# Designed miniproteins, single chains, continued (2), part 64

Each design is a single chain, and the fold is of that chain. pLDDT is the mean over its residues in the fold that is shown.

## One batch from the design tools (miniprotein)

Design m6201
Fold by ESMFold2-Fast:
Structure m6201 (fold): chain A 70 residues (1-70)
Amino acid sequence: SANKEQILKLVKEIGKLVFNKAPLEEIHQKLLEILDIIESLDPEEQLEMTKLFKKQGTEIVEKRMALWDA
């Protein structure tokens, strides 16, 4: 679906921002955009997208925390 493609695109953009050492505010804004998309979905789609984001996004979040000292 378009929502899945948009979330994957935003996750990829967050990855690029992390590697380019972008301001935390910019990274946070992209994370909020993903959350807004998830919250706008039906409960069944929310569960699916949350699982996808957890699997795909956790590594990026962990790398971000490591780069900027928690």
Scores: mean pLDDT 73

Design m6202
Fold by ESMFold2-Fast:
Structure m6202 (fold): chain A 70 residues (1-70)
Amino acid sequence: SAKEHALALGEKAARVVAEGLAIGLELLTGEKPVARVEVDPEKGVTATAESAKGRLVLRTPVEQLVKAYK
């Protein structure tokens, strides 16, 4: 379905975003963060970078992923 394809593309994009967030957080704090991606078919995709000094999170709801899917 369009939703399944949108979630799969969203997960792939979120992995790249999580790496970017991790680089940014490390530059700001001097500590190496952990990058994570979470996929929820009802809620969407979340990219996270976190360390003891801070956290960066990007959440993309499933509705926005479906709108972006061509």
Scores: mean pLDDT 82

Design m6203
Fold by ESMFold2-Fast:
Structure m6203 (fold): chain A 62 residues (1-62)
Amino acid sequence: ELPVAEAAPGTEVKVGDVIEVTFPDGTRALGRVISVEGDEAIVEAVLPDGTVKRVRVKNVKA
């Protein structure tokens, strides 16, 4: 299962966009939108330590 991260409410996203996401632990990272499905997006985020992590972002606007 992918972890859930947060974007700003009502963030409009498209595949290929770079957005800021906030992880459940409070870590902020920039990530690229890989997929959009309804009101959810899959984002590949690069953490400050250089780790790449895929996350699910809910309540996005496509």
Scores: mean pLDDT 74

Design m6204
Fold by ESMFold2-Fast:
Formats: sequence, C-alpha cells, structure tokens
Structure m6204 (fold): chain A 85 residues (1-85)
Amino acid sequence: SELDKELEELIDRYVEKLREALKAQGMTDEEIDRFVEAVRKALEEYRKTSPLTPEEFIARLRLWLEGKDESNEEELQKVIDEIKK
C-alpha cells in the first residue's frame, strides 16, 4: 500500500542517517550493515507489537526524524539500545 511505501521510505532515511553517523565513529561496513538490519527488524517488531495504527506509527517516525518529540526519540533509542546489548 501507499502507507507501507511511506513507512519503508522513512525507515530507509532514518537508517541512512544512522549509517553515516556509525561510519564517522569508525565502524566497518559489515558492522554497520548488521546494526542497520537489526534496527530495521526492531522497528518492524515495534510496529507489529505497538497498539498504534499504521498512520500513527508513520507520524511518530516522522516526528523522531525531525527531532520534534524527545519522548518518542527516547522510545526509539531504547529499541536501538536493546539491539546493541
């Protein structure tokens, strides 16, 4: 659906920004790819387990990308940190 395309594009933009930041930290391309893939899986799992509608999830991802909602950024960061452990 069009919503699924928008969601995938937002996730792609988020992981590309993350990839650039990790590369600046001196991570190898293989390490970055593994981390980015784990983040994608965690975001997909969060989408499936969250009580949010697809539209609400897209709206929250957009706010996180724009840095306008600190509480939602903390939730996303916790998901990312779970992958790092």
Scores: mean pLDDT 67

Design m6205
Fold by ESMFold2-Fast:
Structure m6205 (fold): chain A 90 residues (1-90)
Amino acid sequence: SSREEAIKRKIAELGELQVRYLKLQTLPAEEQDRLLAADPRLGELAMVVHFILDDWETAKRYLYAARGQRLSTKEELLKAAREAMDRLMG
C-alpha cells in the first residue's frame, strides 16, 4: 500500500540521517558547524539527540549552527526540540 511505502521511506530517511549524524561526531567543531549550516535537517537531529542526552550546551550550539537561532533558556530549547521533532517526523 502507499501508506506502507511511505513508512518504509521515512524509516530509510531516518536511518541515512543517523549515519550522517554519527559521521558528524568524528569531525572538528568548525567542520561540524559548516555542515550543519548546509544541512539543517541533520542539525535538527543533532540538536534533539543532545537535548535528550541532557547536553543542552551542545544542543544550543547545533541549533545556532543549523538555524542561526540563539536561545537563552531551557524552556526555549525544549520548545525548539519539540518543533524539530515534529519536522523530522512529519
Scores: mean pLDDT 82

Design m6206
Fold by ESMFold2-Fast:
Structure m6206 (fold): chain A 80 residues (1-80)
Amino acid sequence: MQTFGVSYPASEAEEVGEELIEKAREQGATLEVIVTQPDGSMRRRVFSPDTPLEEMLEALREMLDAAEPSAIVTFVITKE
C-alpha cells in the first residue's frame, strides 16, 4: 500500500484537482478529497478508480464552490 498526500488552498485546488484526478485514474488508485474550512469543519469524498471522470469532476467543483478561498484542500491518492 502506497499513499501520497498533498494540500492546497481552495483558491488553487481547482487548477491542480484535474491533474490529481488524472494521476489517480492512471495509477488505478483511490482518490480522497478533504476540504478543511477555516472554522475547522471538514467535508470529505472518496473516489474509487472506477468512478466516472465526469462524476469526479462534478463532485470536486461542488466541494470547491462550497469552500472558503482560505480553506485547505487535501488530496490523498492510495494505491493498493
Scores: mean pLDDT 80

Design m6207
Fold by ESMFold2-Fast:
Structure m6207 (fold): chain A 69 residues (1-69)
Amino acid sequence: MMLPYKVITIIEAPGLEIGSVSTLYAPDRDAAMAQARADGTALAARLGGTLESVDQVGPDTILVTIRKP
C-alpha cells in the first residue's frame, strides 16, 4: 500500500532558481523522506551541485533544495 507524496525540488544556481514538482509513492512519510533525500542526492551529483536540505513542509509535501555552484 503506497501513498502519494508531493515533492517540490528547488535548484538554486547563480542568477537562476528552477523549481519542479513530482509525485513520490511510499508506504509512509519517513520512507517518503528517505527516498526524496536519496533522489535529491543523486540529482545533485548529476548537476555537479550539493543537496542542501530535505524538509517536510506539509502532511504530504516534501521540499528538496539543491545548490549548484
Scores: mean pLDDT 85

Design m6208
Fold by ESMFold2-Fast:
Formats: C-alpha cells, structure tokens, sequence
Structure m6208 (fold): chain A 100 residues (1-100)
C-alpha cells in the first residue's frame, strides 16, 4: 500500500475526529462569511483528493472510508465555525504531502 495514501487517510481521520469534538463542544450556526470560507476550503479539499486519486490506487473500502470522512468534515464545519481552522490545517498538510 502507498505511504502517501496511508498518511493522507491518517491526516483526514485525525482532522475529522478533532472537528467532530469541536462541533460537539462549541455548537454554533456559521455566519454567511464562514459558510463562504467553508465552501472555498471544501472545494480545495476535493481538488486535493482528485490529485491524491491520480497518485494512489485506493481499495473500495478505503474510498468508502474517505467518502464518509469528507462528509463528517463538512457536517462538523456546518455545526461549528470553530472547526474551520482544523480544515484549513488539513488542506495545507495535504498540499505539502502531495508535493512529495
């Protein structure tokens, strides 16, 4: 299995767990500006996942897990804007991982 694929999955899992915790502890409806920022970050995350699929052959189970995790990230950010910095960090970490 690809080292890059495993590292990407672990980064996304960790971000999802942290964001879900923040959403439970700090539930708040995002402002319009926070919703726009979420849309930008979500779009960038999907672009990076596309690049990851070009470099890494994931199994069906890994692809299903990625789909679930991406949905969890989006849900957590919609439940708390305080989770957005974790999503921003994830995007940067995935960008760095894909450069190597």
Amino acid sequence: SSKIGKEALELIKKAAEEMKKIAKENPKEPSLEEKKRLAELHGRLLELLGKLFEKVKFTKEETDELSKLVKELLKAALESPEALPILEKLVKELEELLKS
Scores: mean pLDDT 87

Design m6209
Fold by ESMFold2-Fast:
Structure m6209 (fold): chain A 70 residues (1-70)
Amino acid sequence: DKLDKFAKKLQELDEKYGRTSKVYAEALLEAGIVTKEEAEEIKAMPREEALKFAEEKLLEERKKEEEKKK
């Protein structure tokens, strides 16, 4: 699902670049959790702000995926 795609991509990018706003943006975009425009916005954010944004988006996707699995 989207959460699994995010986790896998985040781990891959983290190994190469570390946990940066760009890494969060690219992992979220690859998973289909955010739009291309949102990803560019995240890349421009400070790391802590990007993390908070990612956490909020992941929470919403988790709720959607839980409903989908029922």
Scores: mean pLDDT 76

Design m6210
Fold by ESMFold2-Fast:
Structure m6210 (fold): chain A 118 residues (1-118)
Amino acid sequence: ATSSVEEVAEEVKSKLTPSEFKAVIEQAAAEFIKENPGDKSAVETVVAKFGSNQSVTIDAIADELAKILLKEGADIGTVLYARTRFKELLQVALLNKGVELGLITQDRKDTLLQQAGL
């Protein structure tokens, strides 16, 4: 059985220190803000809440962004896009960190991202 990108990203995250996870979430946030500069404040709130908590699931982090955007009056399409995109960026950043730390191979990362359409 081949592990999903979601399962491997969560496994990598569980092996990170709080400081290593902070670097990952800040990288994902920076990429998201570059693509969506209007959402900077919402994303920075998410980073402040979860930036040192490697035990929180990627889905819970993405859900918090969705919750903030809904509260700020964003339409449902914008909220669903932002949740999905931020989750994708977190998964990519975690797999990159996994390769950097020798937790997964570059070939495994490339295969997982290709299978996920990332």
Scores: mean pLDDT 86

Design m6211
Fold by ESMFold2-Fast:
Structure m6211 (fold): chain A 97 residues (1-97)
Amino acid sequence: SWKEKLDELLKKAKPTSNLSEETFRKILKEIIKVAEEFDVKVVKEAAEYLLSNDIDPGLFPVILEFLKELLKEKEPEKAEEFWKKVAEKIKEVIAES
């Protein structure tokens, strides 16, 4: 289960990002929107799970790499275009912060 792997990762990982909680939540919401547009259910469910829990924003780099590997494992053919769109949205959110 991706959820078990994610929970284990979150317990072991050290925060490295200086993102605010507000910016982190906005990024997760944009990932959910892009996942709906691309019909990428696994990433949508994972991002919704993260958004529903009080996750340290400093863990964002580790979370992003986990989500990239999760999509590559489950739907590799959608990965490149999906993450290109997500990167554009992350850049927009950070520019507004």
Scores: mean pLDDT 86

Design m6212
Fold by ESMFold2-Fast:
Structure m6212 (fold): chain A 85 residues (1-85)
Amino acid sequence: MDGQVRMLKGMSLGLTTMARSQLEAARRDPSTAEQALKSLEDSANALGRLRELGEKISPEAAEFLQERLDEVQRYRDEVAALLAA
């Protein structure tokens, strides 16, 4: 049980860190924004699957995963705004 919660939190933090790097890359070079948006979508989909699994394990894990998913969704919105320029 504890090992699964730890793994889910670790994986979600890794995905969130990668997503933040994609946002930062797009901010530095807007020509990468379309590729970054696709990568962020993949990260959001992966986090969504982890959240579904977290709901079966504990409310704490599910809440943590939902917060990470919301964070990546905000990053997607920021990158999408760069493409609208």
Scores: mean pLDDT 83

Design m6213
Fold by ESMFold2-Fast:
Structure m6213 (fold): chain A 97 residues (1-97)
Amino acid sequence: EEAIALLLEGARLDPATAREALELLREALEKAKAGDVAGLIGLLLDALGDLLEAERDPSTPAGVRAALRGVLLLLRLALRGDLEAVEAAIAALEAEL
């Protein structure tokens, strides 16, 4: 719920960033379904690095920060096996775009 709200806020502010988030979530869902935990951790660390850079740069658009926070929450849920949340987020982004 909270992660989806952050992603939709990101999509409204920056549709290009929302498309990148959508592709990343699709990749995360595929890795989760395949049981590729190492791949999921890699995606989580990359997204965390991007968020830390965005938080250090005050010129980073609010939509980019919102989308990155939403992606990080969903990657954590995917690592816990909560695939329904990731699928719901993908559907919500597809409907918004």
Scores: mean pLDDT 75

Design m6214
Fold by ESMFold2-Fast:
Structure m6214 (fold): chain A 86 residues (1-86)
Amino acid sequence: SAKTHFNLGLVYESLGRYELAAEHYEKAIDILEAKPEKTEEELDLLESAARGLESVGIKLGNKDLVSRAVKILSDLGVEDIKRAVS
């Protein structure tokens, strides 16, 4: 399940195994993105997996992983888009 892959990502990240952590965060994201409708819990899990992917992507120096994570966070409305008007 997506939650299992997210939890594996957390475990590998805590062990400093960033490439394995990225693989499992990506698998969690892929499972969640394949769903046409998402619950609030699934949206929260997608945000958490994307944040994990961004963190490990930075540690790996992998711009593609960082860009993917940022796009997901932006699509979820998590990223602050600086607007010219309040």
Scores: mean pLDDT 79

Design m6215
Fold by ESMFold2-Fast:
Structure m6215 (fold): chain A 100 residues (1-100)
Amino acid sequence: GSLVRKQEEVIKAAEDFSKKVNEAAEKLRQEGRTEEADELVRLNTQFKNALYLGIASRDKNFLELAKKYADEIAERLERLGFTEASQAAKDLSKKIDELL
């Protein structure tokens, strides 16, 4: 019952977070910070792949990997000054913990 709702909440949060990552990457590119922008997008792609595999296969190892990527993205966003996007990554990491 509740597991399906938690999975739906995590997927929605991941979609909202991906939008914030893309917005941060676009701002970085406008500032000439292309390497940092590309790295954020690459990490977010790795995060989403791990998350979707973990949910689809019920594999806790992929969910733990997704959480690790979310935490790394949060730290990078915070260092880059994207405080709201960093908080979204932290909230997403906590939601993934609820699936573990």
Scores: mean pLDDT 87

Design m6216
Fold by ESMFold2-Fast:
Structure m6216 (fold): chain A 97 residues (1-97)
Amino acid sequence: DEFKREAQEELKREAEELKKAAENAAKGIDPEESLKKARESVLRMNEIANRAEAEGSSRFGVELGSDAGLLSMGLSVMKLDLKSGSETLAKVSEKLL
């Protein structure tokens, strides 16, 4: 499935950016901007999941949507505890890669 391959490549790029943003936030490097970038990457991952569902790759879309939910939870934890939230985001992004 060529579409699935393209979606996976896009997801991989977004997961790499998310991991970078999470690491920067954990280090205290421009934490507000780093959190913003992390949120933007999660939103783009949700767009990829929605597109996968629309193209009839419903199993793949559901799997991506579930992981996006975990990423959203990680962002919420990161607002309270940057280290714990960053570790959660890193684990989920690593699973997506």
Scores: mean pLDDT 63

Design m6217
Fold by ESMFold2-Fast:
Structure m6217 (fold): chain A 78 residues (1-78)
Amino acid sequence: MEELLERLRELLRELVDALAAGDEERARELDREAAEVFGELMRKIAASKDEAEREKALAELRRILREVGERVLAALAA
């Protein structure tokens, strides 16, 4: 789970940067990769029998999405 969460964070940061740079081809590639990693992460969360592990993973996912949202807002304000 931690490896997938970190990979998702990295891909989403790179995606925002590519969008800000106007690199549409790179943005499409990163979007596809992020979608695949998100799918794997959600499958692992759904397959986990440990409620605490699921809650921890979802809390970290929420944190990542908040950080990405903040980067998007910062890019739009620049």
Scores: mean pLDDT 81

Design m6218
Fold by ESMFold2-Fast:
Structure m6218 (fold): chain A 86 residues (1-86)
Amino acid sequence: MLELRLVSVSVDASGTITAEVELTGRKQPAIVAAHLYIDGKLYATKALPSEAKRTVVTIDAPKDFGYVEVAALSGGEFVRSAPLTA
């Protein structure tokens, strides 16, 4: 089973969010599509290489957001991270 974890979230003065995502599990595809949610709204989809296991992604978002989540679909399984505040 895939496990997806949001390791850290930081935001700069311009509203650019930097999120560090960790993907673990057996029999992963070479690339996993990760869906980034801010306050429950889909903001971006990024391709994550599964062989890297840990990837940093950047996204422009509202400066005053509450929380970030990440989700991925692989092999028919949909996994979602716990929410993390900046």
Scores: mean pLDDT 68

Design m6219
Fold by ESMFold2-Fast:
Order: sequence, then C-alpha cells, then structure tokens
Structure m6219 (fold): chain A 62 residues (1-62)
Amino acid sequence: LSPEVIERINSLNLSEADKQQVLRDVETVRRQVAELERRPVSEATRIAVDLMRGTLEALLGI
C-alpha cells in the first residue's frame, strides 16, 4: 500500500487491530481489481473496474 493510504487509515482513529483488518481488506480489494484489469474483459467490465478504482482512491485519499 502507498504511504497516502496508510496515513488515511491512521487518521480514522481506529484501534490497532481494526487498522490491521482495514489494511488487509484494502489490499485484498486492490489485488482483485488489478487482476480484473489484466484479464481480457468486456468494455462494460473495464468501466466497472475503473469505477471501483476511483471509489477506492476517493475513500482512501490516494
């Protein structure tokens, strides 16, 4: 994860255990989005993947 993502999660005032869980969940989602981008997919799926990335970036302040 980028430093900006880590800083954003730290700003949420969560317990250490909750922060670790959020970091794992974010990394999992990011990896799944990256895999979808690498596969031959329909135009509609590519648009959906781009929207998911944009949403993740907006939520995490990347």
Scores: mean pLDDT 68

Design m6220
Fold by ESMFold2-Fast:
Structure m6220 (fold): chain A 96 residues (1-96)
Amino acid sequence: SSMLIKELEVGIEMLEEAIEAIKKKDYFRALLLLNMAGGTLHVAKRIATPEQRKKLDEVEKLINQASKKLFTDPKSAIELLKKAIAKMKEILKEVQ
């Protein structure tokens, strides 16, 4: 699906920018980017196959865990977001 590819690419870019914002301690920008990435992921899940949606649910859990750790453990938040990006890139390879 061309739309699924676009949503995944945009989501990956937003998560990569969120990691850079966290490194700079710009937590407001990081939260905005994580919320925007969550929005693209929500759209992706609606147009995905059941198998793709299951993998996207795992990505969503990682993003939600990262958001919860953002202020208390930003290093763990970054590692969770790196895992989310890696999983999204794997899904992207399967749908391209």
Scores: mean pLDDT 89

Design m6221
Fold by ESMFold2-Fast:
Structure m6221 (fold): chain A 78 residues (1-78)
Amino acid sequence: MKLTDEQVQRLLEILKEQVKELKEYVKTLSEAEKKKVFELVKKYYERLEAWFKEHAPDHYEEIKKFLEEALKELESLV
């Protein structure tokens, strides 16, 4: 099943809110915990990218770019 544009936009909105919350959470952690959480989120985003490639291929580049930018922002806090 392919996602509609509206479904992709809603999921991106949810992901943006998750990234915002995650950045605030990461700031409260120790350096070791920050690295551990970053590695877990990176693996989660890799799985999410693969899922979008299958279910929203027309939006794959947009999703990939968003996830890569989110990971860069999180990495800057580690």
Scores: mean pLDDT 83

Design m6222
Fold by ESMFold2-Fast:
Parts: C-alpha cells; structure tokens; sequence
Structure m6222 (fold): chain A 83 residues (1-83)
C-alpha cells in the first residue's frame, strides 16, 4: 500500500529526529522539557509535509501512527532522563 510505505518513511524520519534530539540532550545538556518541545515541533512539521495530498482517511491513519510514535518517544525520553 502506498499509504503504508509513506507511513513507514514518515516514522523512519521521525526516529531520526528523535535520535538527533537525544544526542543534543546528551551533548548540550538541554532539559527534558526542551527536548520534548523540540520533538513535538519537529514531529508536527514532518506530519504536515507527509500528509500533503493524502485523502481524509489516509491522513487519519497517518495521524494515528504519529500519536503512537509520539507516545513511545516520550516514554523513551522520560526513561533516559530518569537514569
């Protein structure tokens, strides 16, 4: 499915954003709040880019994937911060 392939690419790019923010947090001593804020801002920008030209149904499926990915990212980020 073209939608499934687009979601896979979206999630892969989102993971790259997560990895970069974690690296900046480790190297630059940014706060958990700053890391979380940057991730949400970058994730929203990426969603806007990937959702262009999608039908309402396809956009909803990608939004569900985004929500799941954001939840998991926050769980991982909180775990790293608490170590």
Amino acid sequence: SEVEERIKKFLADLEKIYDKIIQEMKENNISFEEAAKRFVEEANKLFDEYSKGLSEEQRKKMLEALRDAVRKAFEKLEEIYNK
Scores: mean pLDDT 79

Design m6223
Fold by ESMFold2-Fast:
Structure m6223 (fold): chain A 91 residues (1-91)
Amino acid sequence: REALLRELARLVLRGRPEDLPRIAELLRQLGLPEELSPERFVELARELARGQISVEEFAERLGIPLSLAREIRRALIEADIDRALELMQAA
């Protein structure tokens, strides 16, 4: 579960259209609704990662439990920190 969330967060932050099929598979494995568009998920998850929407708004707009929305937000924050550390080490 935690490994799936971390992979999902990394793919969302990369923002590559080629990753959309893999994101769709991860959403299904995490038990999110089958009607949920991977494209819509990525848009809202990126807004969540940038602090542009609340975790409560994210949960409401996707129709997912608040607990799962909090897990996704945590994974996004952790993936963003990892990316920042990689960039600092490369400089």
Scores: mean pLDDT 76

Design m6224
Fold by ESMFold2-Fast:
Parts: structure tokens; C-alpha cells; sequence
Structure m6224 (fold): chain A 71 residues (1-71)
């Protein structure tokens, strides 16, 4: 659900800010990319190599749309 996804996003942002010293905006972008990759792997049936290719070939906005369609 969206609430669970938001909780995971917030937890990843907190970890990146407190653990890696990232600013909140950078941490949010990294956390979002991580969650999108996870959604593609677990809900979309993509392989790790396919996910890597998508992240190289597509913008974050396009990847966000693909992940949204899997919900």
C-alpha cells in the first residue's frame, strides 16, 4: 500500500541522512530510486540486469510511472 511505501521511503531517507550524511533532498532521490528498483524486481518480474538497464536508459520520472502502473 501507499502508506507502507511512504514509511519505507521515510526510513531510507532517515538512514541516508543520519548514516551517510546526505542532505534530505539527495537522500529522498536515492531512496525513491531504491524503492522503484525494488518494485520493478518484486512486482514487475524484472531481473536485476533489466532494472539496471532501465535506470540507465530511462529518466526517474519514466521509472516512477512504470512503478506506479505496477501498483
Amino acid sequence: EEEERQARLDALVESLVTGDGKDPETARRIAEAHLIAHELLTKGGYTPEEVGRLFREKSLEELRKIAEELR
Scores: mean pLDDT 75

Design m6225
Fold by ESMFold2-Fast:
Structure m6225 (fold): chain A 56 residues (1-56)
Amino acid sequence: SEQEQLQLQEEALEVTRNPSTKALQAFAEKHGISVSEILKIVNEAGVQDIKRAVFA
């Protein structure tokens, strides 16, 4: 549902506060989503810098 998508987006944005490969991987495993999908959600929310931080 739309509410579930908004909840996931909000939680993904919270991860940007302390971004790390381990944190993103743990979040992906918990929600059954790939790290690439998390980055897509974050980028669509306008948080472009997280992508650079993860790949640095």
Scores: mean pLDDT 61

Design m6226
Fold by ESMFold2-Fast:
Structure m6226 (fold): chain A 88 residues (1-88)
Amino acid sequence: MKFVELVVNTWKKLLERKPLTPEEQKIVEALQKEVDAGVDSVEGILKRVAQTLYKLPPAQAEKAAREAVKRLEEFMEEQRKRLLKEKE
């Protein structure tokens, strides 16, 4: 899904401190709004962003949120392994 790829790419750019596109910046703003609204799970935040920003139906938003969480967890685990390998 385009939403899943955009979320994963935005997260990677944030970790690498790279400049965000306007579309990626809108994702960050939407995520922050859901955090400020008291949504306490990453999956819940991503589901709400998919519904509010991308107008996805609830079932599709839930699927997209789960896919994005899975890909983010895989990316973070890969980064953790790289950091452990690079420790002196």
Scores: mean pLDDT 76

Design m6227
Fold by ESMFold2-Fast:
Structure m6227 (fold): chain A 98 residues (1-98)
Amino acid sequence: LPEVEDLDAELARLEKEAIEAYRNGDLETALEIGKRAIKIIEQKLKETKDPKKIKELEEIKEELEEALKNKDMEGILKAIIRLSTLFGIERLKEVVLG
């Protein structure tokens, strides 16, 4: 992922793929998606300067690592939705508030 805009597009794709994997009971695909989400979090952590967002990203990463360890598809899905929501809310704030 070369830049922030590509990361956001990749995250949107991961959310859709995670929902589909969960609905189909596809554990192998869910685990792969979770690993990809961790890489996105690591890139976002390098680019994020907001201490509150850094803390939430670290918490989401820890939740994903635990879900991957336990092969918890629901945990993987919830963590990815939380990650997408975090960046979706920030974009809405910039559009509405300038």
Scores: mean pLDDT 76

Design m6228
Fold by ESMFold2-Fast:
Structure m6228 (fold): chain A 87 residues (1-87)
Amino acid sequence: MELSEEELIDAAKLMARSLGVELSDEQIREALRMAKEGASAREIAERLGIPLEVARAIVEVANVKSVEELVGLKLRAIGRELDKELA
């Protein structure tokens, strides 16, 4: 099933936030568009001025093929946020 753009934006925003970066919806949309067009994480990081680890997370979100994969990415992001609250 095709995931909605809103679901991908929400997941990418959560992933970026879990890595310590606040991104606007416009930055997330551009990063997802670039990833969908085949841009590498490095190219996205350089063009948007964001950390490579954040760009990699957005590329993972852009390339999910199922709701289960998207849920897995969101759980990884939630785990990182919980680690920040507990440690």
Scores: mean pLDDT 79

Design m6229
Fold by ESMFold2-Fast:
Structure m6229 (fold): chain A 64 residues (1-64)
Amino acid sequence: VPEEVRQVAARAVEEVIKEFELSSAEILRLSQQALDLGAKLYAEGASPEEIYEAVYEALRKEAE
C-alpha cells in the first residue's frame, strides 16, 4: 500500500477519534479497518481524497 494511502487512512482514524470517545482496542480495530478499506479502494483506482472520504464515513458509522 502506498504511503499516501496509509497517511490518508491514519488521518481518517484521527478525525473519528476526535469525535468519539474510543478505547485503545477500538482505535486499533478502526485503524486496521481503515487500512484494509483504503487498500481496497486504492486497488479500485480511487484518489487519496476519495479514499479519505469513504474511509472516514465507514469508520464514523462503525464508531456510532
Scores: mean pLDDT 81

Design m6230
Fold by ESMFold2-Fast:
Structure m6230 (fold): chain A 87 residues (1-87)
Amino acid sequence: MPTEAELRELVARLGEALAAGDEAAALRTLQSFMEMYLEAARQDPALAARGAALARRVLHEAMSAGVPQAVLDRLAALFGAAAREAA
């Protein structure tokens, strides 16, 4: 089961990939984060609520780092749905 620590590790890896300009690694890490976050939201509402705040930070960093809009739109939709479920 995904933990908050695992989600934070993915956030750190995403930041590193974006800073390095490794778009392929950034996209793979974003996809893994989205899948783990959504799974956590289904299994643990308390983790989902904490994950929503983390997800907003990840989305903001991804936007500032120039991640493609189509990926941002997909990520925002998943985070929005999970955040509403966690609220």
Scores: mean pLDDT 66

Design m6231
Fold by ESMFold2-Fast:
Structure m6231 (fold): chain A 106 residues (1-106)
Amino acid sequence: SERERARLASTLGILSGSATASAIIAERKPAAREAVAQTLASNAETTRYLAEEAEKLSPEVAELVRRGRELLERALQATREDVARGIEEARRASEELARAARKLAE
C-alpha cells in the first residue's frame, strides 16, 4: 500500500542520514569512533528487518537495502582497522539506503 511504502521510505531515509552522520563524526572526532561503531551495528541490524519488509513491496528495493546493510557491516569492521575505508563504506551505505527510500517514495 501507499502508506506502507511511505513509512518504509521514511525509515530508510533516517537510516541513510544516520550513516552519513556516522561517516562525518568518524572523520572529525576520533574520540567518538566507538559510539559510531555502536550506531553502525544498530543500523545494520535494523536494515536486516527492513529488507524483509521491503521484499514484500519491491524485490529491487529489498536488494538495495541488503546492499546498504552489507556496506554498514563493512563500515563497522573497517572503522576500527582503517578509518578512511570505514568512512567510505558508511557513505556508500547511506547512498544505497537513500536510493531505496527514493524508489519507494516514487
Scores: mean pLDDT 82

Design m6232
Fold by ESMFold2-Fast:
Structure m6232 (fold): chain A 69 residues (1-69)
Amino acid sequence: GLPSEETLARLAAREGISVEEARRAAEGGLPSFAATARAIGETLVRLGDAIDEALKTGKPPEPVKPVEP
């Protein structure tokens, strides 16, 4: 479910916004947090693949650019 009224009040105080704005952000902003989490996960998978390839080829791993959310 949606965050509790207490959680929304804490979030609003932390961000300097109203409780109503915090509630709207929670309702609409969760997809952005999910996208960021997925981008982090995809970046870690790519890093693992680069290390595995380096071990197979004996070459240093290619720099992994972070996946943008």
Scores: mean pLDDT 66

Design m6233
Fold by ESMFold2-Fast:
Structure m6233 (fold): chain A 82 residues (1-82)
Amino acid sequence: MIELFEKALELEEQAKNTEKDSPEWLELHQELGRVLGEIKELIEKEAPQTLDTSEEEAQEIIKKAEELYKEAQEKLEEKKKK
């Protein structure tokens, strides 16, 4: 799980440094959306068990991942509607 959060943060940073609407930017956002989707599914299925035994830092990472997932989904949805 932590590895997925690290990948999501790295992909977001790379996307910020990439030109918007470029093929590379779209690929980064597609990958980011996919990784964040996997994180969301893991949180929904294992969150009660994970949160009971996780460190405070892990809980903060989970919260940030959920926020990033919503932002990534909104940006992808906006692009697909056109």
Scores: mean pLDDT 64

Design m6234
Fold by ESMFold2-Fast:
Structure m6234 (fold): chain A 102 residues (1-102)
Amino acid sequence: MSDLEKVLAFARELAEKYPQFRDDVDLAALPDYPKIVPNPVSLGSIIRAIEEGRIRSVEEFYAEFLRMVDNVKKYYPEGSPEVLEAEAMEKEARAFVEELLG
């Protein structure tokens, strides 16, 4: 199994565990979101990017994943459920990447 196949499987598992980050941000429900976060990222957008060959390495996946986490921390208040869940996902992704690369 290639590293990208492992990354794709892991991203899909995260989307099942954290469904609030699975789908693209609903900009109709959050019209101020693009003013704070001009380039939204979801687990779904990351999965599509891997499938379409726009994410080509474990490092590119991890950078895009961390950008999604940073976007959550920019939009939502510190200590909110969204930020706490994003931090939990970050710990899982870090452990996965360290095991895969290290």
Scores: mean pLDDT 85

